# Designed miniproteins, single chains, continued (2), part 31

Each design is a single chain, and the fold is of that chain. pLDDT is the mean over its residues in the fold that is shown.

## One batch from the design tools (miniprotein)

Design m5047
Fold by ESMFold2-Fast:
Structure m5047 (fold): chain A 80 residues (1-80)
Amino acid sequence: AMEERLRELEERLERIREEIAKLTDAANAGDEAAIERVIKLVLEGTRLQIEIGRLEGRDDEAAAAEAKLPEIVAELEAAR
């Protein structure tokens, strides 16, 4: 059911946020591998939020958010 899929996506998003929090100390210490991992996790979390929006019937809003992904990637790369 749609509710079951929404719960699964929300659980994945929570796990991503927890992993990012655990990597924060290493990234602050200048660990390039940790920084790279955080960038990948942020992008994955953004894609999960877009999927949640689509499941809620917000296809136009989700498509607009997806169109902004290249800008988000550029901002994250600039923050390295």
Scores: mean pLDDT 77

Design m5048
Fold by ESMFold2-Fast:
Structure m5048 (fold): chain A 95 residues (1-95)
Amino acid sequence: MEELEQKFREKNSDLPEELLELILETLRYASLAVKTGDLEAAKEALIAAVRYLFLKYRDDPEKLAALIEQMIAEAAAAGEELAEAVRREVERLLA
């Protein structure tokens, strides 16, 4: 919740504020979509964010890996099926 968002901001204080807000808004949207029964919309939003991170941090693989791990953890908190969708997209992008 609010404290989890603050922890995410603290761990990623080196990120541009606009990118940090994009990630947090995507996680909020995914959580809301799950609560309203639209699991596919939640998956699509998370997958789009993962693709953007791969493009943005292609030259910083350590930061990319840390961000992806955090997104998987946050997705798992909203639903294991969301975490699995993120993991599958990461595997696809690394192939």
Scores: mean pLDDT 76

Design m5049
Fold by ESMFold2-Fast:
Structure m5049 (fold): chain A 79 residues (1-79)
Amino acid sequence: SLEEEIEKLEKEIRELLRKEGVSEETIDKILEAIRNQDWETIDRLLVKLYLEGVSKETIEKIAKLAKEAIEKIRELKEK
């Protein structure tokens, strides 16, 4: 289901950020911004994490996963 696919993407984002030492509070803020389709908040948080030492590869991967999750959330809300 779309709900299961969204949850899988959210888990992947959480695991990637945990590996980089990102706090659960910050991860929750990113996931909330994804649920709200708030790209400006996602972009600001990812830029902050990059400046704090998270790898560019991880930031780019999180951005891709966030985009995929938002697309699936939109599809879910259309039904």
Scores: mean pLDDT 85

Design m5050
Fold by ESMFold2-Fast:
Structure m5050 (fold): chain A 87 residues (1-87)
Amino acid sequence: TLTLGDGTIISATQDGNTVIGTSTYGSTTRTVTFNLDTGQPTQDIGGTTSMIIQSLQLLGRNDLAQQIRDDRNQQIQQRMQQLDQQR
């Protein structure tokens, strides 16, 4: 389990190729499922990206967690580069 600075508790489990992440904040519980083969969430529960990253890290899948971070950072850099591209 992982406790975030805001008091949110994240736990993760793996069932075959499916990662199940659960986030609890007070009385609110949110669940995300992530397929390791497809690299896509199987269930959209809104605001899932941070939960997916934390769940993958808890399961020792730092490579996949980093890939998702890199994808997000690439979106930001791509937008910046659209304004300042040397091409």
Scores: mean pLDDT 65

Design m5051
Fold by ESMFold2-Fast:
Structure m5051 (fold): chain A 80 residues (1-80)
Amino acid sequence: MALTPEQQAVVDALLAAIRANDLARARALVDEMLATYSAEEVLAILGALYAAVRATGSAEERRLALELLQWANERLAALN
């Protein structure tokens, strides 16, 4: 899926939060995304994050990314 430069900046910020082991910051970024972007855009951003973590991340970073994705999907489902 094609991301805008602004959406790519959000992926970079989420990746930085995951690498810093800062799940609270990552969740805050997801809440901001849910207020700003459509469901489809949020899923595209989260998909890009997970792909990046799978390619270059540690097992712990992959676990945190999956936890964030599960939490985000639950919140997104509640909004629709």
Scores: mean pLDDT 81

Design m5052
Fold by ESMFold2-Fast:
Structure m5052 (fold): chain A 55 residues (1-55)
Amino acid sequence: SEFKELEEAAEAVFKDFEESLEKNSKLTPEQIEEVKKQVEDGLKHTLEQMKKALS
């Protein structure tokens, strides 16, 4: 389904983002965890809104 493809794309983007953050030595582990959580929560919220729009 189109929504499943969108979810998989979002997961791939988030994984790349996580890897980029982990390679950035300027951020502390605590800052990396906080940013990951905020971005993950934002993506989840966006996907839920898109799912409702496609219903």
Scores: mean pLDDT 78

Design m5053
Fold by ESMFold2-Fast:
Structure m5053 (fold): chain A 66 residues (1-66)
Amino acid sequence: EEAIEKAKKLVAEGKELLENAETLEQLAKGIGLILEAIGIAVEVYLKEGKEAGVALAKAAGLKATK
């Protein structure tokens, strides 16, 4: 799935930037990538339903404990 693959790349790049951030600019870029991935999950949620959006978020590494 193109949406899952894009979200996975954004989460991976964002996490790498956040872990290796030496400047506030790098930290902000990392956060921006994670937010873009969340936006993809929300869009899938709105178009395909809650179950699909949550599944994409988990597959992309945005999983949160409830």
Scores: mean pLDDT 74

Design m5054
Fold by ESMFold2-Fast:
Structure m5054 (fold): chain A 98 residues (1-98)
Amino acid sequence: SAERERKIAERIELLEREIEERRADPVLTALAYMRLAAESVRLGDEALAEEALARLEEVRPELPPELAELVARYVEALRAGDREAAEAYAAEIAALIE
């Protein structure tokens, strides 16, 4: 448990740095905020998760329309605590950008 929580916290720190480095790319920025929100939820950091989702909503209008809609669904699902729906939307987003 403690080792898992430490590794999640380390991934959050790396994602925050990636977000800063990739601010010029809205798609990569959105993906980094999605990962940050998911890891924050896994860690139980509700405040950091909501901050990540709020930042994701700020970037959403800069995304292609299909990605923007899926990101909106992802935010709604994660805020509702529907992790299964959030994971499904994240997978669909990943498929569109690969």
Scores: mean pLDDT 80

Design m5055
Fold by ESMFold2-Fast:
Structure m5055 (fold): chain A 86 residues (1-86)
Amino acid sequence: MSNISKLGKAIKNAVEKDFEKGAQEAVKYGEKLSEEDFRNAVKGAAEYIKEKYGKEIADKFQKTVNEAWERYRKEKEELERRLAEL
């Protein structure tokens, strides 16, 4: 299976138990994906959640994942910048 399919399945499994853990799993797999592929996987997971649990829960999930991803990007970018200064 593709990395996108694996990420989608992992997000679905995690989100039913804990949205924060689902977001952490998405970021962890996102490290191995392009930003476009990551966004597509998150969108697919959000559509599944919307159909099964409703729009409000899907919106909360997508917001949580986006916030975790932005935090991860900022921290990685800051670390790479510090390494470039040495």
Scores: mean pLDDT 68

Design m5056
Fold by ESMFold2-Fast:
Structure m5056 (fold): chain A 60 residues (1-60)
Amino acid sequence: TPLSAEELARQQAAVAAAKALMDAGYTPGEIGLRIQQAKAGVWPADWTAAERAAVATILA
């Protein structure tokens, strides 16, 4: 079995968060850069609450 039910649920939540950002006008590349910044411990002060919440969901 490649994925547990909990891992699948996390991936679905992450996909939904990314899709919400794309629907708001963000490109996949912009989303990817924000994820990489957050993974490096960089959370820019100019990010919106929605961007912070979405990136936190993707990294959970």
Scores: mean pLDDT 77

Design m5057
Fold by ESMFold2-Fast:
Structure m5057 (fold): chain A 87 residues (1-87)
Amino acid sequence: MEIVIDPNLSVEQLENLAAWLMGEVLTKYKEGELSEEEAIEQLEAIKEKTLAFLREKNVPEEELKKIEEALDRALEELKKEMKELSE
């Protein structure tokens, strides 16, 4: 399933949309609609697309790096939660 991000969104709206989309992936995984592999693939796609849109918005390099690090932490936390749910 292709994740479509509105190109007219602000930086703050893009960050909020990424967080919401990651939460939706976790919810679908909990409901049994996605496998762990499919959920991880979608989470990684959300991160990649969010960072691509932020680069196009001319976000300062320091801020972009902080957002990338925050998305990496969020992805790792969600991966841990999915492993706990598979017990």
Scores: mean pLDDT 75

Design m5058
Fold by ESMFold2-Fast:
Structure m5058 (fold): chain A 86 residues (1-86)
Amino acid sequence: MEMKYELKIEVKETTLSDGNKRITVIALAIETLKDGKKGAAVAIQEVIITPEKKIVEPVGVSSENATKEAVELAEKAAEEAAKKAL
């Protein structure tokens, strides 16, 4: 993998009224294409933490002018960040 990607990961934690924690992970992969244009892929994962277990739910993935590699990078980054929130 020798393409120039910028990877941004945002993690947002919210405490719900029932005491459960919701962690939203947003992974954004930005790539520079051959003609200098930008491609972007976004993957979103949610993690719900209860005292007994942790639940990971994929929310979605979207892309604009992004390669398959950028989409896969965003998905993997969101999955890995969600696993670290477990």
Scores: mean pLDDT 74

Design m5059
Fold by ESMFold2-Fast:
Structure m5059 (fold): chain A 76 residues (1-76)
Amino acid sequence: LTPEQEEEVVAALVEIYLAIGKIDEKKGNFDSAIEAYEKAKRLAEQARDEGLLSPETADRLIKEAEENIKKVKEKK
């Protein structure tokens, strides 16, 4: 993969974990939703640190994961 393709793949994987979290949240599986959002956050943080995601993209994805975790915790 080119560096650009690697960034696209990593960003897509983070978004897949965010989507899994949203599906679990919609089903009322709040613990599973939090786990998925935490995986998305951790992956985005690691990818930022390794230079696989731009800081701007990583920070956006991390913020989205954090906001979703906060919302789900308020529902528990």
Scores: mean pLDDT 84

Design m5060
Fold by ESMFold2-Fast:
Structure m5060 (fold): chain A 80 residues (1-80)
Amino acid sequence: SELDRAKEEAVRRLEEYREEVRRELGESHPEITASLERIIDLVVEELLRRDDLTPEQLREETERALRGLEEVRRQLLRQA
């Protein structure tokens, strides 16, 4: 279905972000990396459970989640 394709794209984008975080912060800030990876796991699980959304709504939720992850990353780095 189109929703299943949107979910596959969401997982791919979140996993690409995970790899970016590991590359950029894995050695310098391992605790921040671990925290962000835990949040990514929760976001992936939540998005995969969303059978109530249209494909367009799921893409919007994915964009919102990625923006939220970037803000959390910025906040954690400010505290480091």
Scores: mean pLDDT 89

Design m5061
Fold by ESMFold2-Fast:
Structure m5061 (fold): chain A 91 residues (1-91)
Amino acid sequence: KKKEIEELVERFEEHARKALDEYLAAGADDEAAAANPKAREHAAKAEEAYKKLQELIKEAEAAGDKELVEWALEMLREAYAKLEAYFEAQK
């Protein structure tokens, strides 16, 4: 199920980045960002994608598919690294 994991990682990265853009547009103010409907919508979609990813990883672990688990964790690590680099570039 590599394609499903790729799609969920892409969705997570996309919505996390959009939530971050809304946060930065609000002047990096946590209260203003929390009150922003677009920031909340994108954060919720990123969280949903992340939860689905964790479920697929747990299913792969239960099935003994170590290669799929390692690959999925690597994809998530790369997504986090991209988000971190994006955040630093916006400063």
Scores: mean pLDDT 77

Design m5062
Fold by ESMFold2-Fast:
Structure m5062 (fold): chain A 95 residues (1-95)
Amino acid sequence: MEKFKEATEEMEELARKIAESSFELLLWFNEKWKGPKKSLEELAEEALAIAEGIATSIAKVMAKKLKLTEEQEEELIEAAREAARKAVEEAAKRY
């Protein structure tokens, strides 16, 4: 019980950091890019996709290590996705 709650909180924090870092990296690359520029909204969507992919992979590894049920794994993945989405939305509003 407690281990699943701790895992969820750690995944949410990790997903938030991955999302923020991905958005900042894509923004930096877009500014230096000599080709077509992407909008802030497009960069936010790409950052979210990257963060969701990484968070999902880590959540699956964590679920196996902690011997979580399939339902708990899905809940962990959904919590991570929601945290990533919120982090990207908050970062994008800064600009």
Scores: mean pLDDT 80

Design m5063
Fold by ESMFold2-Fast:
Structure m5063 (fold): chain A 108 residues (1-108)
Amino acid sequence: MEREKEIAALFNHFVTNPEDDEVIEALSRLFGVPKSTIRALLNARTAEEVERLIDKSSRASLALAAIVAGRRGLLDVVRALSRHLNSDEIFEALLEAAEKYYEEKENK
């Protein structure tokens, strides 16, 4: 899908700059999740830290956190997140988040 290429580019930007304040602000608005929760998710290093954030997070924010954790080699974090998301739900959540991001860019 051509849309998959656009989504890949968007998430590559987010996973490359996960500690950038502008990225955290954009993700907070996109997912409807507090900046503190996004920052905690992207910096989670243990399964326990992830479990404490599940109820405060959206499926899209959990899906992005799984990708960031995977790129950092944090397998325990990836496993904790994967217990709350299946492969289809991860893709659907990321697709929905990307669509909303592009809609907000087009709204003036």
Scores: mean pLDDT 68

Design m5064
Fold by ESMFold2-Fast:
Structure m5064 (fold): chain A 94 residues (1-94)
Amino acid sequence: MISPADLEAARRVAEKYGLPLEKVLELARKTNVGSRALAKMLGVELDEVPESYMDFPEELRKKIAELISKMVTDPEEYEKFVELAEEELRKALE
């Protein structure tokens, strides 16, 4: 699932690298960029990153829900997520 924050990160990467947004969004989906960014915000290292936050362990899903709620009300947390997602997209392009 593509969230508004994932879309914003993909848009920034598409503009910076001169790539079609559609291709960057396909890359984000294939590399589970949103899930990787959420794991990094929680300070958790995962052996395999799930395609959806719903596939995370139950304890982490609760923390993810709290983090998402915080990002809605705190623009600094939202920007941290977008920056982490942008960096993960950059690594996937390299």
Scores: mean pLDDT 74

Design m5065
Fold by ESMFold2-Fast:
Structure m5065 (fold): chain A 102 residues (1-102)
Amino acid sequence: MRELAREAARALEAGDYAAAREYASRLPDGESAVWEEDGRSTVVARDDGVATAVLLEERDGRLIVRTSHTALTAEQAAFVARRAAERGLGGDDVGGELMPEL
């Protein structure tokens, strides 16, 4: 599980969103995995056959969200909200109301 999130993190860092989704697709349905390294968090999830991968990075007091999909799953959105709160960031600092495109 965690290894899939790590591989997805590497793919997202390289801008390879298709590879990141492929790693997420290897999760059992209904499962998620998280990889955290040096202030970056990668969340991979598979829900109802939909595989998603999200990279979160803090930059200049804002949380930057990069995703392999146009919408976050409920679990990924909750993770982003929790991380923003833990770092003292408000919704305005997350790059929109937890939307990956703002």
Scores: mean pLDDT 65

Design m5066
Fold by ESMFold2-Fast:
Structure m5066 (fold): chain A 82 residues (1-82)
Amino acid sequence: MAEKLLEEALRAAEEGKYEEAARLATEAFREALEKGDKETLEKIARRVEEVGQRAKEAGDEKLVEALQEVAAEVKKEYEKYK
């Protein structure tokens, strides 16, 4: 499930739906965290940062900040699992 949610988040970001992308990425993060899937957590962290960069290029600073917070939480949890 987490991988599908992550792909859907990337598609939403490509369509400029950054709020939906952040929501889907957060759901993917929650599922990966619950299952202890460290590889998926790392992929989510990297993809959320990519979505954040796209939002920054679009000039949506509010979504950039929200996505950076999600990416930081994902990385923090991934590091704890290591």
Scores: mean pLDDT 70

Design m5067
Fold by ESMFold2-Fast:
Structure m5067 (fold): chain A 67 residues (1-67)
Amino acid sequence: MKKKYSVTLPGATDAQAAAIAKALEDTFGAEFDVTGVAAAATSDDRSVGLSEVNKAARELMEEQGLG
């Protein structure tokens, strides 16, 4: 059994998302599914739900020196 966390990074490329996911997996020993979206026109509904996730991911990237 393992913990898996999913985060979405608006404006990140697939390569950037993959690099961040690998760094987080190696650092924390948990699986991170990081999704980069190139800034798709999405429902405002997702932003009210995902803003905390994006904030946490950004803070985590800064701690790892990725941003």
Scores: mean pLDDT 58

Design m5068
Fold by ESMFold2-Fast:
Structure m5068 (fold): chain A 56 residues (1-56)
Amino acid sequence: MEEEQRRLEEVRRVAKEWREKYGLAFAPSPVDAQGRVLDPERLREALERNEAALKA
């Protein structure tokens, strides 16, 4: 399922950008160095935390 893999790539890129912009590490990406999803629930949580921090 390409959409899932593409979403993981976006998460990593967006999370990195937010950490650089805000100098914060809100939530680590639950994806290994190969881009494999280790825990989809964690991935979703990390996304929400980063988005909430961006709006806060």
Scores: mean pLDDT 59

Design m5069
Fold by ESMFold2-Fast:
Structure m5069 (fold): chain A 75 residues (1-75)
Amino acid sequence: SEQELVEEIEKKLLEEYGKELDERQRRLDELGAQYRAETDPAKKAALQAEIQKELADLLAWLKAKVEEIRKELEE
């Protein structure tokens, strides 16, 4: 069923890529902490741009890994 497929994708994503997901999230958390502590407007703007880039990279990576797992389960 579709629900069984979704559950298996979630399980495999966490089992195979959970550590990389945690590392990517930690990097974002570190950048967010730096952004909140920064008082210089130019440095804050640079940190905001870096956060936006890292978020875009994370979302693209998640989409690619979900698609990869889905194709493996459909074969």
Scores: mean pLDDT 85

Design m5070
Fold by ESMFold2-Fast:
Structure m5070 (fold): chain A 74 residues (1-74)
Amino acid sequence: MVVEQARKVAEAAVEMAKKSSEEEKKKLIEQIEKEREELEANKEEIAKEYGLSLEEIEEVIKIAEEAIKKMKEI
């Protein structure tokens, strides 16, 4: 499931950030921010392409935003 996969990826990214240098952490944050921006820009099209609800896409975006917040607070 896409939402569960996103949660797993986000959790892994946060754990990796805890063990990473400041440069590595910034790189991880930038990658996730880029993916979140892409999802927000094209959420309706992506939902239709992958057979997902808008609610599922919005949940993935929230998961990404929470991961970014947690990484920035490390």
Scores: mean pLDDT 79

Design m5071
Fold by ESMFold2-Fast:
Structure m5071 (fold): chain A 100 residues (1-100)
Amino acid sequence: MEKIERLKEEAKKLKEKAEEYRKLQKELLEAMKNAKTNEEIREKAAEAAKYLGDKETAEAPAEDGIDAANTAIAMLEKEAKELEKKAEELLKEAEELEKE
């Protein structure tokens, strides 16, 4: 059924986007450990904020790079969890529709 395939495709796209957010979170955690300057951490945090569509944080990240990164990590965690939850709901709906 076309509807089942569309639900599975939407779930796949949401999972892929959640994985992208998880990758950015990992990159920020690595930057916090390995960065030589506060500005390197701030730039990485601003990049994550831009990806999330948070223009205010992207244009004016916290002056403390660690605070900026922690804020971005928390936002990425929240968005990734919401996308993962929506994907699970879509897959469950698809499974229910596959039952004869």
Scores: mean pLDDT 76

Design m5072
Fold by ESMFold2-Fast:
Structure m5072 (fold): chain A 91 residues (1-91)
Amino acid sequence: VEEAAEEAAEAVYRALMTAAKEGLSVLTEEEAKAQAEEVKRLALEGDVETLRRIAEMLRGAGEQAEKAGKLEAAKALYEAAEAVERAAEAA
């Protein structure tokens, strides 16, 4: 459960930083870290409903990145969605 929570947090951080690098987001590194820490907290607390909603939002963001031709950001966002779903299942 802790491993899945850490993997989800790392994947979210990577996705947010990749989206910022590709110009899809103006998030700072500090804001990306804060959002990743929140995902880890939710996973450790077993908030499955919120985690599933976050995974859906990440998947939607990935689709928008793909439509914009930002394939690296799209891939990272899809991987983050999967990691968050796995954390929800492990909770």
Scores: mean pLDDT 82

Design m5073
Fold by ESMFold2-Fast:
Structure m5073 (fold): chain A 89 residues (1-89)
Amino acid sequence: MMTMDQMIDQYRQRIQQNPNDAQSYYDLGNVLGQQGDLDQAITYYQRAIQLDPNSQVAADSYYNLGNLYQLQGNYDTSQQYYQQSDQIR
């Protein structure tokens, strides 16, 4: 059985081995978001987008950023991220 902290360490290790792996940053963002570390989740989604801006990973990262900002009551930023996700498709 793997704790959330062990999952985070596993994704951090994967990033250390493959620093340009956008998928690993996205996956780490998802785990951190579930743990309630929203600031770190936002940071890792943004890094995934920077590494592969026209990918499905980027589209999914924008969508999840939209969801996080909506949860925080920042509807304008949320709508901007949803729109960016839709543009990539």
Scores: mean pLDDT 85

Design m5074
Fold by ESMFold2-Fast:
Structure m5074 (fold): chain A 81 residues (1-81)
Amino acid sequence: SELEEQIKRFEELFEHAVGEKYKLMPKEEQEIINKALEYIKENFEELAKMDFESFAEKLRSLGITDEGLIKLLYTILQESV
């Protein structure tokens, strides 16, 4: 489906932008990021329609404290649709 293709594009953009850095992160940080990625994939259509502030609040509630990562995830989400 189109949604599955958009989610796949999001995963590919994430791997390209962050993949190597992600693999070098502490396991605890990787687990938090994995939860955020799963949340984004499960709620893809709704999150893609959100403004940055609403999106950032959701990611912070999942334990993402890196504001640069939040902005990057929002950018690649928008580029995936």
Scores: mean pLDDT 84

Design m5075
Fold by ESMFold2-Fast:
Structure m5075 (fold): chain A 106 residues (1-106)
Amino acid sequence: SSELTALAAETAAAMARLVGRDDLAEEILRWAKEKGDKKATEAAQRAINGSVEEQIGMVLRGIGTILDLQQDPSKQELADQLQAALDAARNGDLDKTLEAIDKIRE
């Protein structure tokens, strides 16, 4: 779950940056720091500091992971939460973004 939580934070923060919601990306980073999750903190920071090309790559990696998780019926909930984090970040919805990442953390 720690790897997937970090990927969710990276994907969501990268999407937030791509849609011009730098504030949302910074809130994802703050959440990760407050949770004491070093991997998620490093992942969110990488997304914030990245170029547009790097941020696109991070979002594509997130989408690829969703598709891979969907191949396993036991991982549908994880796939759904990663998709929810991505969709919420694209829509600028901080509360839904953090809720989805937190559910992956469980």
Scores: mean pLDDT 90

Design m5076
Fold by ESMFold2-Fast:
Structure m5076 (fold): chain A 69 residues (1-69)
Amino acid sequence: MADAIRRAAEIVKELAEKEGNKEAVSYAQKAIDLADTDPEAALRYLMKAVNLLSDEAREEFARRVNQLA
């Protein structure tokens, strides 16, 4: 669902900003921007952003996503 992709991308962007990872922030922003118009492209950018996060940030991302109702 586009809303779930957007919310996940917002979490990734927040975590990337905390780490100072500008490239991950850029990919997460693209995922947010495309979530409603092109969910497939949004998901690809979301995956790229997640892969650029530290191990700790990826664990936090997984924890937060699992709490999304």
Scores: mean pLDDT 82

Design m5077
Fold by ESMFold2-Fast:
Structure m5077 (fold): chain A 71 residues (1-71)
Amino acid sequence: LKKKEIELLEKILEMIKKGASVEEIKEELKKYLKKYPELEELAAILNLIEKKPLSREEIERIVKSLIEKLK
């Protein structure tokens, strides 16, 4: 499932680059987790966004870091 997690994180990164809002990113993560509830790194990002006011730039850095960690 590592490959699927990287694929979905790369899609989130692309959305951020295209100007997606924090709310749009949050909704896309929720959508992915409904289909793949076992993806722990996606769940961790969603939890961070929900608990702490993160900027788009902070979310981008977290996503990039996780993609590198999973490679």
Scores: mean pLDDT 80

Design m5078
Fold by ESMFold2-Fast:
Structure m5078 (fold): chain A 70 residues (1-70)
Amino acid sequence: AAEGAREAARRAAEAGGAAGASGAWQMYLDVEKGNHEGGRRSGLNGARAAAEDGDEAGARYAQEAFLKGE
């Protein structure tokens, strides 16, 4: 739900420092505009980028946080 998505974005901003805050901010703007699909897509793209960078632990953490955003 939208409430869970907001909390997940806040936690990502705290954990990821400046880079994580930038990603969470973009996701928040998409949700505020009523573009729930865009927000979900942004989250998935972030997880893919982490996996491509070879950070398996980071990719798993991002996936877990996204799934908990219900």
Scores: mean pLDDT 54

Design m5079
Fold by ESMFold2-Fast:
Structure m5079 (fold): chain A 100 residues (1-100)
Amino acid sequence: SIADKAREFAEELIARLRAWLADRLSEERLEALAGQLREAVDTFIRLVLEEGKSVEEATREVGRRLAAWARENGLSEEEQLALAWFLGAFATYVRELVEE
């Protein structure tokens, strides 16, 4: 399914992000970040595939939630950029899946 492909791609992105930040963040922080990204992915999939929202609308909603979480948890600029990269890459992939 499209949802299964999107989740599989998200796990590949999470693995890459964890590898990029492994020397800079504790395992506890990496796990917390991965958990938040998985929650963001589930929300994005629900908005686009179940609720019929555009990829742009889902990106704005999920981006807003991730920014709020980052502020609440005192994320560095580097961690915030990693979140922005993740969301951009994921949104692009979902757009390609929906338009095919």
Scores: mean pLDDT 85

Design m5080
Fold by ESMFold2-Fast:
Structure m5080 (fold): chain A 93 residues (1-93)
Amino acid sequence: MEEAKRYLLEAAELVEDEEMKKKILEAIKNGDLWGALSLLGQYAGLLASEKKYETAIKILELAKRAAKALKTELGEALAKNLEDAIKYLESKL
């Protein structure tokens, strides 16, 4: 859990949108790690729509590490989906 939280906090530092960053940090503070992962995924999608692929990839890589660090079947499934999203965005570079 602490390792997942560290990756989520690192990803939050890449969030330039003040309101989104605030929501992610509150989710982490409240132990809502799935909420934080969801918000990071939404923000990475927004960045991709703005063609900010490099930052979106960095956020998704940290989110993937956080999901794996949860050591759950759902976390492993999310990490696999995030890996596919990363590969798609890398194809746009």
Scores: mean pLDDT 87

Design m5081
Fold by ESMFold2-Fast:
Structure m5081 (fold): chain A 67 residues (1-67)
Amino acid sequence: SEEEEEFRELAELLARKLARELSKTAKVESVKVEQLSKDTFKITFKVDGKEIEYTFTREQLLEFARQ
């Protein structure tokens, strides 16, 4: 679906933006984007040897895109 492709692209864009912000103050070792369900994405960062996970709903990703 075109909508699913757009949400995936938004999740990847958000992941890249967050990684860039985190890299200002810490060493970002890896970034992983996973689709958990039709409406949910998980972004996992490895920062200074620890894993930090964020989950975003489709609604939250759309709100991010509007800002």
Scores: mean pLDDT 79

